# Designed miniproteins, single chains, continued (2): the designs that were tried, part 6

Each design is a single chain, and the fold is of that chain. pLDDT is the mean over its residues in the fold that is shown.

## One batch from the design tools (miniprotein)

Design m4177
Fold by ESMFold2-Fast:
Order: sequence, then structure tokens, then C-alpha cells
Structure m4177 (fold): chain A 74 residues (1-74)
Amino acid sequence: MTVLEFLTTEVPGVGEEKALALIKALEEVFGIPNLAEMSIEEFKKLVNLATLGVIAVEVLESRELARAIVEKVR
């Protein structure tokens, strides 16, 4: 499963537009190109969960969605 597929299927309330916006921000912060196509298992090994949570809150403007993403990735 890719990071894009994970966000759109496993996180209720995150559609393609929100997933792509979050992925773009994560690519810029973590310096990872083509994150949308990266395996979710590979992403889980590289990601800092605290940074993920902060970016998700800023991009999605929802603490509940950000928490759900962090918990699903953990």
C-alpha cells in the first residue's frame, strides 16, 4: 500500500485533495520526493511521529484527523 492509498483508505475524512496537500508538505519537511508512491511500511520506518502530527494539524486544520493519522502510522 502506498502513502497516498493509506491516507485515502485508512483515515476517514481524508480524501485525495487533503492527502495530496499533506503529502506535499511532508515531502518538503522530510526531504522525500514522490512520497505519494512510497510504501507505507517504508514511510513508517523514516517518519518522526511528532513532526507528522504538527504538519497534519497545520495542513488539515483538524486535531482529530491529525491524531487519527499519527495513531494509524504508529
Scores: mean pLDDT 85

Design m4178
Fold by ESMFold2-Fast:
Structure m4178 (fold): chain A 90 residues (1-90)
Amino acid sequence: MLEEVREFEEEVEKEIEEIKKQIDTAVENKASLEEMRKLTTEAYNQLAEIAKKARELREKSGDEETYERIEKKIDELAQYISKKAKELAA
């Protein structure tokens, strides 16, 4: 159980870093608003799936602290994506 929770948190951190890198690369390459909207939609969908899996793991393990850390990371990335999308639109 604890190892599964740790592996999931590590996987989430890798996925978050990959999404952030994809967004940063799109901004640097001055991606079109259409491309950015597609990328942000895909990113938000991926974050929703991570959040769902985190809730299921929380209910199974009872590890509220790990869930709170993951939820915070998801929220921080969602805010980052929103900020970068606004910067590109400006």
Scores: mean pLDDT 78

Design m4179
Fold by ESMFold2-Fast:
Structure m4179 (fold): chain A 106 residues (1-106)
Amino acid sequence: SPEEARARALQAADEIYRLGNEAEKFGDKELAHILKQLADDLRALVEAGASPEEIDRVATEHGRRMREAVEKLKEKDPELGKKAQEILGRAGGATSEIVRAAREMA
């Protein structure tokens, strides 16, 4: 149902916010900030009934910034870079779920 899809999208946005907290704990404040902004932006778009295309556009823009932050961290600290890459993959999965849920709500 649209209500169940909306709940899944909001849950996925919360997951992205928790990934931001994980990044902050291992010292990547830049990645943490980007993830928390992504979570807040995607939550607001879902609540406003934004199109799947609009959600995907915003997620893509934040995704570029996250990849840049991960690349910088890998260059300075390869072990933390591995953790940041895992977070990037998990954030991508959560974002895909939000886009999928938005299509079900449309």
Scores: mean pLDDT 87

Design m4180
Fold by ESMFold2-Fast:
Structure m4180 (fold): chain A 100 residues (1-100)
Amino acid sequence: MSLMEEIEELLRKAAEAALAGDEAAFREQVRRILELMRQASEEEQREAFVNAGITFQEMAKALEGTPLGELLRRLARIFTEAAATGDFEGGLARVEELVA
């Protein structure tokens, strides 16, 4: 499995955990995603951040009005902003703080 395919699979697992209300599993999957993102090239990081932003925004809408939905909304914004600015290091640090 490629690095990007592993990130995609972990994003799917994170979404499944979030929809099931399993915050602990969700946070663990996001931490694993961050570890893989740190190993990625800048081009792969941009793609992964865009994909994470989209996925978490969709999940945030599904869980609107819940604490987990608010966490997902904040994570989606961080990933989207980092993808737009190229501040991947700052993006990773902010996400890591939120899922610690």
Scores: mean pLDDT 87

Design m4181
Fold by ESMFold2-Fast:
Structure m4181 (fold): chain A 107 residues (1-107)
Amino acid sequence: KAEEYIKKAREALKAGNLKEARDYYQKAVDIYRPTDPEKAREIYLEGRRDLAKAVGQPELGDALVEAEKAYIDAVNAGDYSTAREYGKKIAELEAQLDAAVDAKLAA
């Protein structure tokens, strides 16, 4: 089921259907999250990188991957202050990517 959503997300992305691609990636993430959070994270990061490339801003996807790694490293180290800072950065990068997708859909 989740693999079907990943396939549909990639097909939608290739067709330029960015909203559908975003929605399908999110459905796949939601399916894996309760049983396989690592797989959910991999799919989430794949979707964000692919969407960022599709809107012509691959650096947003790269920044999200870097921030997610820093967040996990901080949590594993028990450095919750640093984790909170990267959590905020992830939220800001997510908002930028969503705005870029919406802007491209409006054009």
Scores: mean pLDDT 83

Design m4182
Fold by ESMFold2-Fast:
Structure m4182 (fold): chain A 77 residues (1-77)
Amino acid sequence: MEEKIVEVLKKLLEDPETREAALEALRLLQEEAGKLAGENGAELSEEEQRKIIEEAAKRVIEKLKDEVVKEALEKAL
């Protein structure tokens, strides 16, 4: 699932029409993942890191205004 989210974002970044929205989604994903990981980010297991990315992606979907990028990320979850 984490791998699918990254692959979808990479594909959206390669498309000139969606690149700007995909960069914004990536920025928001990093911010939300950082908030969820907090100070313990480096000590998290792979399973905990995966759950953080999934939860961060859900939060990003709620914040995104671009319907194409939002729908692509929602489909990857």
Scores: mean pLDDT 73

Design m4183
Fold by ESMFold2-Fast:
Structure m4183 (fold): chain A 70 residues (1-70)
Amino acid sequence: MREEAARRIAEVLREHGLEEEAELFLELSKTQPLEEAAQRALDRARARGAPAAVVLDTAVEIGKIIQEAK
């Protein structure tokens, strides 16, 4: 379900220390596809100076969740 996928993505973002990005993602996910909302959240994390390894690991986990939700 979309709601469960959005919750799991937000949880993954929080687990990786991206709490602000989790909030942004949840807000964007109300009006945008999950893939687009997640990409914008990860772009903000990169712009904010989040470590590249954290962003990459988070992106992989989010990609798996999105693929399962389709």
Scores: mean pLDDT 82

Design m4184
Fold by ESMFold2-Fast:
Structure m4184 (fold): chain A 74 residues (1-74)
Amino acid sequence: MKLPSLDEQLAALREVAAALDVPEAQFLRGYIALLDREKERIEADPSLSPEEKEEQLAYLDRVRAALREELARL
């Protein structure tokens, strides 16, 4: 899995929301829900080592926190 920086992820999400002409708040809520489902998939994946799971889950938690902060500012 390739993990972009938080700033890169947020910039990409804003660009996609603008391109789709959808309200940013609606797009961010949808993406947060998608990250919650991805976290469950990572936790349930038997092919990942405990170390890989910890790293990927920590990354998703950071992205999720940043998205929630952006949503709270709207």
Scores: mean pLDDT 74

Design m4185
Fold by ESMFold2-Fast:
Structure m4185 (fold): chain A 87 residues (1-87)
Amino acid sequence: SKEIQQLEKALELLEKAREAIEQGNLEEADELIIEAAKALPEELRKKAHEIMVTTALANKDKSDAEILRAVVEALTEFVKEELEKLK
C-alpha cells in the first residue's frame, strides 16, 4: 500500500541519517531527518514533529551529534511501530 511504502521510505532516510551522523556530517543528517518526516503519511507528520521536539529538548545539554542520534532512534522506533500496525 501507499502507507507502507511511505513508512519504508522514512526508515530508509533515517538509516541514511544515522550513517551521516557516524561520518560527522551533521548538516546532512538534519536534512535527512526532515526529509524522513516529510515522507511519512500526512496524518503521522504532526506526531513525528512532536517526537523530534520532545526528544531534542530531553537531550538539550548533550552534543549536536548525540541530540541527532536520539532523534533518529526515537523516530525509527515510532515508524517501526506504525509499520507493524499495517502488516
Scores: mean pLDDT 88

Design m4186
Fold by ESMFold2-Fast:
Structure m4186 (fold): chain A 71 residues (1-71)
Amino acid sequence: MEIYINGDLILEINGDEAIINLNGESTNLGRISENRFIGRLAGKAIIIEIDPEARTARGTLGGEPFELHLA
């Protein structure tokens, strides 16, 4: 299991399952490719791409960009 974090925004990956959490709200993300996941969090569209070599995950939440770092 890998955890990527930036403040209150937390992404947990366990095999093909990905869970995103923000302020105690969580949702499951759907894998659309090897390193890409999509879903909705707090009513906003979310898309995330994992970069295992850089130990980061980058995406957008409601169109606003974010970057998470492997904990």
Scores: mean pLDDT 83

Design m4187
Fold by ESMFold2-Fast:
Structure m4187 (fold): chain A 60 residues (1-60)
Amino acid sequence: SLEEIKKEILEKVKEATKSDLETRRKIFEEIMALMAKLPEEDQSKLFEEYNKEYLKLLSS
């Protein structure tokens, strides 16, 4: 489901914040691949959610 894909992306974002730069880049590629499986409308919405969650994790 879309919600399962979104959950997986958010979990990967959390993992990326705990990782070194090279691992973070690899995780980012995985996130982009998952997003590509979603319709364009959902991709745009999720991109905004991804940025929001990433900034939140960096601020914590």
Scores: mean pLDDT 73

Design m4188
Fold by ESMFold2-Fast:
Structure m4188 (fold): chain A 62 residues (1-62)
Amino acid sequence: SNLSERFKEALKALLEGDVKAFLYFAFLIRSGQLTEEELKAVLDALEKAGKSDLILTFRALR
């Protein structure tokens, strides 16, 4: 299965520091709405971008 275009656009906004994108992904992670593939894509993208603090924040929400 492929990630949706909407998901990819939201992830790009997250990497650009968009607060609404941060709140959106934080809500999805805390509510358990992300698939394993989607969560892996988010965490891998944040690691590649050097956003270690955000990775720790998102891991703590689970």
Scores: mean pLDDT 83

Design m4189
Fold by ESMFold2-Fast:
Structure m4189 (fold): chain A 87 residues (1-87)
Amino acid sequence: DLEQNYRDGLQSFADDLSQLDALAQATDDPQTLRDLLAGLERGRRQLEQLKEHLKSQNYTDLVAQVEELLARTDRLIAEIQRKLAEL
C-alpha cells in the first residue's frame, strides 16, 4: 500500500529526528554537530521533494505532516547552527 508506505516513512523520519535532536542536545563536539547538520540539510531537501510529490497526488493530510516535519527540521538546524557558533 503506497499511502501506508508514505505514512511509515514519515513516522520513521519523525523518530529519527527525535533521536538526532537528543544527540544534538547531548554533544558539544563540533564535528558531530557538523555531521548532524549535513544530515539534516539532506533530509530537509528530501522532505521538500516528497511534499511536492504528495501535493501532486492530493494527499493533503500527508502534506500537512511533511510541513510539520520540515518545521521541526528547520528548528533543529537553527539550534545546531547556534550551538556551533557558540563553540
Scores: mean pLDDT 89

Design m4190
Fold by ESMFold2-Fast:
Structure m4190 (fold): chain A 83 residues (1-83)
Amino acid sequence: PTIERDASESLAKIAQEAIEAALKSGKPVTVRIDGLTEERKENLALIIQVMAEEMGLKAVVRFEGESIVLTLEPDTEGREAAE
């Protein structure tokens, strides 16, 4: 699934839509935003990661040119963090 949005839209709204699309499809989601700077792509990735963590999920975000690709993974159970 691909999400195409304008850079004038809220990054939080775009992040939420991307997470919902990934959950619905179970597949990587490509997000294309016209006029998005590298800094704003990083901010969007951070927002996605924070939202996914609040849902008990791990978000993997990759930058591919003018697009970002979101993959949601189940948390691997956190047993390594218990040390």
Scores: mean pLDDT 73

Design m4191
Fold by ESMFold2-Fast:
Formats: structure tokens, C-alpha cells, sequence
Structure m4191 (fold): chain A 87 residues (1-87)
């Protein structure tokens, strides 16, 4: 089972991206990332591509097609609070 360890927005070369990072119990990673197409006060929408990594950070696969995903800023704050609570 994958556990969410990060859900945030960042800027690279003047462009905003939404990123979601999930980790399995055995240390495998699933990273979903994509360009932000819409941002409001309460939500972020992005066309995200998912990439899978093994426990040694070797690339094992990626989704062939981006998926349009909307997350609320409440969900992002909850993810941040959970991460901070873990230390």
C-alpha cells in the first residue's frame, strides 16, 4: 500500500507544477507531477504524469498519458500537517 508523503506546488523556470509523492511499505516511490493549468484560492488543477521508482530510486515505469487532476488547498495543507507531525 502506498502512503502519501508530499502534496505541493513548486515553480521551475517560471512554470508552476503540482507534485504528489507516495511511498510503499518496502520503500518504493510513486511520483505524480504535472504543469498547473488552473489555480484558484481553494484548488489547483494539473495534467499529471505518474512515474514509479524502486527502493533504490531506479526508474521502473511511467504512465503513457497525463491525467487531469484537481486537488484542494485544504488537501495540500492536510498533507503538510501530516508530514510535520511525523517529524
Amino acid sequence: MYEEIALTVFTRDGKRYLVKIEKSANGEYRISIGPVIEETEDSVTADMTTTWYDANFNLVGSSPTPTRTTVTKEEMEEAREKLLALG
Scores: mean pLDDT 79

Design m4192
Fold by ESMFold2-Fast:
Structure m4192 (fold): chain A 67 residues (1-67)
Amino acid sequence: SLEESLAFARELGREFPERLVDAIAEKYGLSEEVKEKIRTDPEAFDKFVKALLQGKSKEEIEKIIKE
């Protein structure tokens, strides 16, 4: 389920938070502001992982995290 996938991703990100999140964000070409928010804000991290699981575009992810 989406909830189980999010929980798994959070646990995985918790183990390798900086490297995993930064690598994925780099792949998407996200701004430094958005990358920093994802790294430091658990709510932003959850939104990012959920957006990835839903197949959201770079533009949608940027919008979701900045709001």
Scores: mean pLDDT 71

Design m4193
Fold by ESMFold2-Fast:
Structure m4193 (fold): chain A 93 residues (1-93)
Amino acid sequence: SMDDEKRLSILLFRLTVLSSEAFVLSKLAQKLGDKELAKQAEDIAKKVNDLFKKISKLIKEGKPVDLDKVQKEVDELQAKLDELSAQVNKKIA
């Protein structure tokens, strides 16, 4: 449906934003000398990229995308990234 296409487009856009934010946080953590925080941000970036690739493959193959499952995974990745962002911001202040 058109509503499902809209939901999918929003979720793919959110994954793109999460990928960019995770990359920036990884680089900031590296500059702060926090190797563990940098690794956590890199691990989130890898998970975001993996999810994006899985969804793209399903679309290319004409297979259904479980939008509710994808939304849950995106929300969980966002929550983890927000926690990491808060930790980095405390070190910059």
Scores: mean pLDDT 88

Design m4194
Fold by ESMFold2-Fast:
Structure m4194 (fold): chain A 89 residues (1-89)
Amino acid sequence: MEEKEKEEIKKRGEHAIKVLEERKKTMEKFVPVFGEKMQEIVERIKEMVKELRESLKDPEKLPEVMEEVIKRVEEDNKEFNEMVEELEK
């Protein structure tokens, strides 16, 4: 990986961690509303943050980890939207 690409992917990883930490704080506020299902989403966000932080130590692995994190976030977003729709009925 070129040094410039390494710095760019590292910045993207750091930004993704920041976005996930804010997402975690938001989801934690909904735990009293949605219970265990929301707590499971919060725990998955914590795991994603941990994986991204570990991958910052090896930037060559970051693109692969980021793709997996994006996929998990999309799945969690679908689950969250379904829970919100149940509340808005």
Scores: mean pLDDT 80

Design m4195
Fold by ESMFold2-Fast:
Structure m4195 (fold): chain A 72 residues (1-72)
Amino acid sequence: SMLEEVEEIYREVRRIAEEADTPELRMVEAHVAALLLGLRVMKVFGTLTEEEAKKILEQVKELYREALRLKE
């Protein structure tokens, strides 16, 4: 599911941020965490649409690409 994909990306971004421990990566981690929380809240309350889930997943994938670029 899209939620499972976002959770997987969050775990990877968190791992990258913990390893490198830079302010930039910690900010990316925080952004992914906020998007994941929003997705979970919408799913629990039955307000999550397929379009909203897709937009959040696209944002999370972009943040993951940014984390990979910041990782050295």
Scores: mean pLDDT 86

Design m4196
Fold by ESMFold2-Fast:
Structure m4196 (fold): chain A 60 residues (1-60)
Amino acid sequence: SSIEKKLREASEKDPQLLDNILEFAEEKTGKKLDKDEAIKLVSEIAEKQSAIGREASRQL
């Protein structure tokens, strides 16, 4: 997805962002994930949240 690609590129340029992604993924799953798995999980959550936000805005 476009979000996953953007997160990968951003995490390579910003180590703090990568650490935040890893911490967020660990909090959500209760497991320590690999960088690739964490980025994928966070991007999937972001895509779902974006879709829900668009639908909610349409109903207002």
Scores: mean pLDDT 74

Design m4197
Fold by ESMFold2-Fast:
Structure m4197 (fold): chain A 70 residues (1-70)
Amino acid sequence: SLADRIQKLQEDIRDIDNHIADLQVQLQQYIQQGTPEAQRKAAILQSVMGILQSARDFNQELIEQLRKKS
């Protein structure tokens, strides 16, 4: 059903948000270390978080499109 599809997308967004939260903790730890290696790892984490944010936004847009047809 439409409701089941929206629920699945909301669950996927929640999973993405949880992953971003975990990566934010790791990012803060690398920033605190302040070494060149830690700065490189921080940059990689920021790139990964950007990809996850894009996936989240895509799922949110799908929910909005599904709701407009209701």
Scores: mean pLDDT 89

Design m4198
Fold by ESMFold2-Fast:
Structure m4198 (fold): chain A 85 residues (1-85)
Amino acid sequence: DPKKEEEEKRNKEMRLLYGRARRLLIEKGVLADRTEALGRRLSTDDLAAILSELLGLPADVLGKDIEYDEEIEKHLKELIKELEK
């Protein structure tokens, strides 16, 4: 089913984008205070909350109970482009 394959591919790309965004945020020092305050590695939920704060999106848009879609992917790609500068 091409639709299911595209959905799975998108979810994989979303996980990679989250990982890349987190790595760049850490490298830029943006997450230093957050990681220190939590005393642990950031989960997908933690990253979603931080990204919602940085992007001005509701946390539930990036939460695990929301299907990741093209709009969320666009927001993550824009964040990554900005952070790579």
Scores: mean pLDDT 61

Design m4199
Fold by ESMFold2-Fast:
Structure m4199 (fold): chain A 84 residues (1-84)
Amino acid sequence: SELEKKLEAIKNEQELIDFLKSMSREEVIAFVRLLAEKEGFSQEEIDYLVKLVERLLDLGKTPEQILEDIKKAFEGLKKMREEE
């Protein structure tokens, strides 16, 4: 997809933040879903991450805050998966 190609071109955190700033709500949600799918998360974990992002967007969080919270959620889910 177009989002996947753009993701592959991102080289650092600042470029990722700038990319997020250019996205619509729907594109940010689709981007997080794509990242979660690439990480091999289950459908339940993907749905959880999507709901988290929707909530952060509804609260008016900045792209920097959204990225930080998503990184923490991804790390938490990865650790839980290793303990299963």
Scores: mean pLDDT 76

Design m4200
Fold by ESMFold2-Fast:
Structure m4200 (fold): chain A 55 residues (1-55)
Amino acid sequence: SRAEEIERLNQKVLEKGLSFRVEQRILDKVAKEKIPPEEISALIIEVMREVLAEG
């Protein structure tokens, strides 16, 4: 499920100390792109993957 995927990605984000970067990028994208609430889980997964790929 998406919830399980978010949990796995979040654990990696926490281990690497990237929580603040993920949070700021999500907030920026939500504000700038007018992301509807029903798409927020997909956005969270996308941002976590991007940030983890960047290091």
Scores: mean pLDDT 79

Design m4201
Fold by ESMFold2-Fast:
Structure m4201 (fold): chain A 132 residues (1-132)
Amino acid sequence: EAEREARRAALEAERDALTKKYSQEVINKLNEALKIAEEALRRAQEVDPSVVPLLQEAIDHLKKAIEAAKEGNLFEAVEHLSKARDLIGEAARRLPEVRDLLEEMGNKVSEAIRIATKAVRDVVALEEEARA
């Protein structure tokens, strides 16, 4: 009994440590994306204000992804990041003047999706190993 409880506690601690590490990496990438988004939003407001609502919606999804990551919910973070990526792509198509900024922002978001997806997979693998 005590040996099984110790093994379960060790696997739960490893899972929590991995979730915390990957959540911080996701948050760091998204903070970089938000800085790029501020410059893109400023330029869009001057060139084509019709693109501003798309960028604001993308920023809202990035902020929701950061909150989900802070809670350790990397699955929910991926859902918000996927929506943000699609909105960034649409804005980049409509506004060539900020396309380079939006592509850089999109690359940070895609990297965050990759990190979060790997984290979810690694956590599931640890849970399955604990049950085997």
Scores: mean pLDDT 85

Design m4202
Fold by ESMFold2-Fast:
Structure m4202 (fold): chain A 81 residues (1-81)
Amino acid sequence: MEEALEAVRRLLLEEGYSEEEVEEGIARLRELLASLSPELAAAVAEALLAVAEASKDGLEAAQAVEEAQAAALKPLFEAQA
């Protein structure tokens, strides 16, 4: 989890965002991940890290991170079998 958040933070800082803006975004992501089960949070964090590292620019990475989190949350609500 922390490695994924660090990768996103580093990309945003390299793109010229202020530390305050980046920390606010990271705090929001951390709170979202903390609301998930440890297993789901780990899976989301791995997806975030892969997307952040593959992204060409920090804005694309941040947007893809939010998209991946939204997609991962869907199965959590519908996992009733």
Scores: mean pLDDT 67

Design m4203
Fold by ESMFold2-Fast:
Structure m4203 (fold): chain A 101 residues (1-101)
Amino acid sequence: SEGIEELRKRGEETVKLAEELAEKIPSTKPMLENIQELADLAVKYVGYSPDFDEIDKKVRETKKAYEEDKEKGEKKAAELTKLAQEKLDRAKKSQKLSDDS
């Protein structure tokens, strides 16, 4: 449906921002992988849109912080990586419970 295509494009925009951050801070590659999987799950299974606006904001804030202060940026990158993992774990749990019911 048109709604699914829009959700897919919205997820692709967030993934692109995460890719740009991972190129600049290679330690965020796990964050990128988690965001890619979260975007795929949103389209494929749940139809529930993750808060991509929150993720975009955190990615942009992390990139800016890293450009101004590398140590501060790396700390924010670690927090963002943890946030992405937590969001993915919740999405997978919700999906598994839905499939098992």
Scores: mean pLDDT 77

Design m4204
Fold by ESMFold2-Fast:
Structure m4204 (fold): chain A 57 residues (1-57)
Amino acid sequence: VPATAADVARAAARGNGSGAAGAAASLMHEKGFQLAGDAVRAGGDGETVARAAAEGA
């Protein structure tokens, strides 16, 4: 799959934390979805979700 952490970060930068979390989950399925899910659950914005997804990669 050509999707990368950069694609997730760009989605998050567009101000859609939930959309970015979904993209992160699809991209990194195991660890990434847990970290992105935790960030969204904590009420995180797009930047927080992008950071969590990158850490899961």
Scores: mean pLDDT 59

Design m4205
Fold by ESMFold2-Fast:
Structure m4205 (fold): chain A 77 residues (1-77)
Amino acid sequence: SVEEQNEMVAQTLKKTAEELKKKFPQLAEIADKVINAKTIEEMVAHLQEAVAQLSAAEKAEFKKIFQDSANEVVDAA
């Protein structure tokens, strides 16, 4: 269902933010905003702000974190 898909997306974004916070402690405050966000749109907006602060090399690491988080959420479903 759309509701289940939205829940998996939200879980992926929050898990990505938790891992981002561990790898890039300087992004902890913005990552916490993703984790505490009430809507997917708010989560995406805060993650975009976090990614904008990353270098090209760090963006590659972010992509890996996002993919790993998405795979874990899908595998758990």
Scores: mean pLDDT 84

Design m4206
Fold by ESMFold2-Fast:
Structure m4206 (fold): chain A 91 residues (1-91)
Amino acid sequence: DKEEADKIRKELANLKSVEEQKEFVKEYLLKKAKENIEKGNYALATADIGRLIELEELEEAEELIKELKKLDPELAEEVEEGLKKKKEELK
């Protein structure tokens, strides 16, 4: 939501290193994906998982995909394909 987006911008502006910024964004996306799954917002969860895949948090993304696959297998398949493609690109 807007409040969360504003918090992200503020925290990123206060972080001095690229590593700190990446870690903050990864932790935020992981938290939001879990919250969205718990709330039944599976489409939003797939967006969060897709961002984690792009940031190369592949193990975290895989665990969330396994959880989502039990609840919404069609949406889970979309991000699972993205994860597989990213793993192939990193070889």
Scores: mean pLDDT 79

Design m4207
Fold by ESMFold2-Fast:
Structure m4207 (fold): chain A 64 residues (1-64)
Amino acid sequence: SREEQVQRAAELERAFAAGDLERLVELLGKEELYKLFEAAATGNEAAGREESAERFRAWAEKVR
């Protein structure tokens, strides 16, 4: 349901804020999480946010 999707989004946001990679893997799975971090790294690099891009690349490698 839409309510379940909103709750899942809130859980994802909390896990991201905490840097809880294990919880993120539980919620999204390794493959989806890898793609998300790869896209985030590319987007941050394109925006000139090099430190954020490096962080997301490192997280992508850890969940691969």
Scores: mean pLDDT 82

Design m4208
Fold by ESMFold2-Fast:
Structure m4208 (fold): chain A 74 residues (1-74)
Amino acid sequence: SAEEILEEARRRIEEILERYRRGELSPQQAVDELNRVAQEAVRRAEEAGVIDEVEPHIKRLVTEALTEIARLSA
């Protein structure tokens, strides 16, 4: 479902940000992992027929995470 796809994406994004804050990921690695999470969420949403429900939320979550990484890496 859309809710399950979004909760999984949130969980993975939170793990990526936590690892980045702990110095376990470079900025490039963190961005790459975020892009993979977004791609996977979109693919699952398309397959499930719920892309219209998932896309605006995944875009927001990824944009917020990318902004945080950029700010911390500046």
Scores: mean pLDDT 86

Design m4209
Fold by ESMFold2-Fast:
Structure m4209 (fold): chain A 108 residues (1-108)
Amino acid sequence: MYTIRATLTGTGAAIRDVVRKMSAIAKDDALAARAAALGPDTSTVEVLIRTDGSLEEAEKLAAEIEAAAKAAGVAVEVEIFEERAEGSPELDAALDHSEAATAADKAA
């Protein structure tokens, strides 16, 4: 099993559209719920997509994510991790930082 980490930077509307497309690509309903929870002023979001496929399938998903982000005018950085049955300390660390990176000032 592989996890794809995508860091998206852009407008909240564009990011939401990309995360919804990622949900459809990965067939992950949790991503659709995440997209719905994003505020209109969201400028950066980190998204994790899990796949039970091969590394080649994970690379395909990563390429589709990059294409979707580019089409939406969203900057994207994509990284692929191999998940073990016990979980990944690297992935757990990434989850800890995912929404804490910068809370943009809500008043701005």
Scores: mean pLDDT 69

Design m4210
Fold by ESMFold2-Fast:
Structure m4210 (fold): chain A 95 residues (1-95)
Amino acid sequence: SIEEEVEKKVKELREKAKEAGYGDEYDLALAEIQGRMYLILQKHGALDDAFAAELQRLLDFDDEEIEALRLASQGDEEAERKLVAALERKARELA
């Protein structure tokens, strides 16, 4: 379900943020936004230009990160790992 996927992403990003020495309200909000965006991609099966532009604006995603999100939404474990690492880095940079 959408709620379970959001909770999973929130848990993953919070655990990574704690490992990096962070764990505030910003990390939780970032994880929730990311989880919802991921589920929208899964539902539609494609990332359109408008959605990609919004992700770049909200999360400062580059083209590689957008491609990783698209592939991860299709079950690519390597892309999922890359996406998680990028979000961890961005959370640390913005914290």
Scores: mean pLDDT 59

Design m4211
Fold by ESMFold2-Fast:
Structure m4211 (fold): chain A 68 residues (1-68)
Amino acid sequence: AGLTPEEKAAVQKFLLRATQGLDPDEAARLTRGLVPKLGDPSVVARMKEASDWSPEEARKVAEEIIAS
């Protein structure tokens, strides 16, 4: 199932924050690790909550999601 427009916007905002200031290769690594997790509603909810957080906090959440 696809994301709702609200969820898609929040995920895109989260990814932009989490990858802000990263090398393109590192940004691609985070994105590749996160995309398979988007099928989990709890992961999407975490990204949505962190979409307004600082780049450092968003990155921390992204690494925790990838590690799980």
Scores: mean pLDDT 82

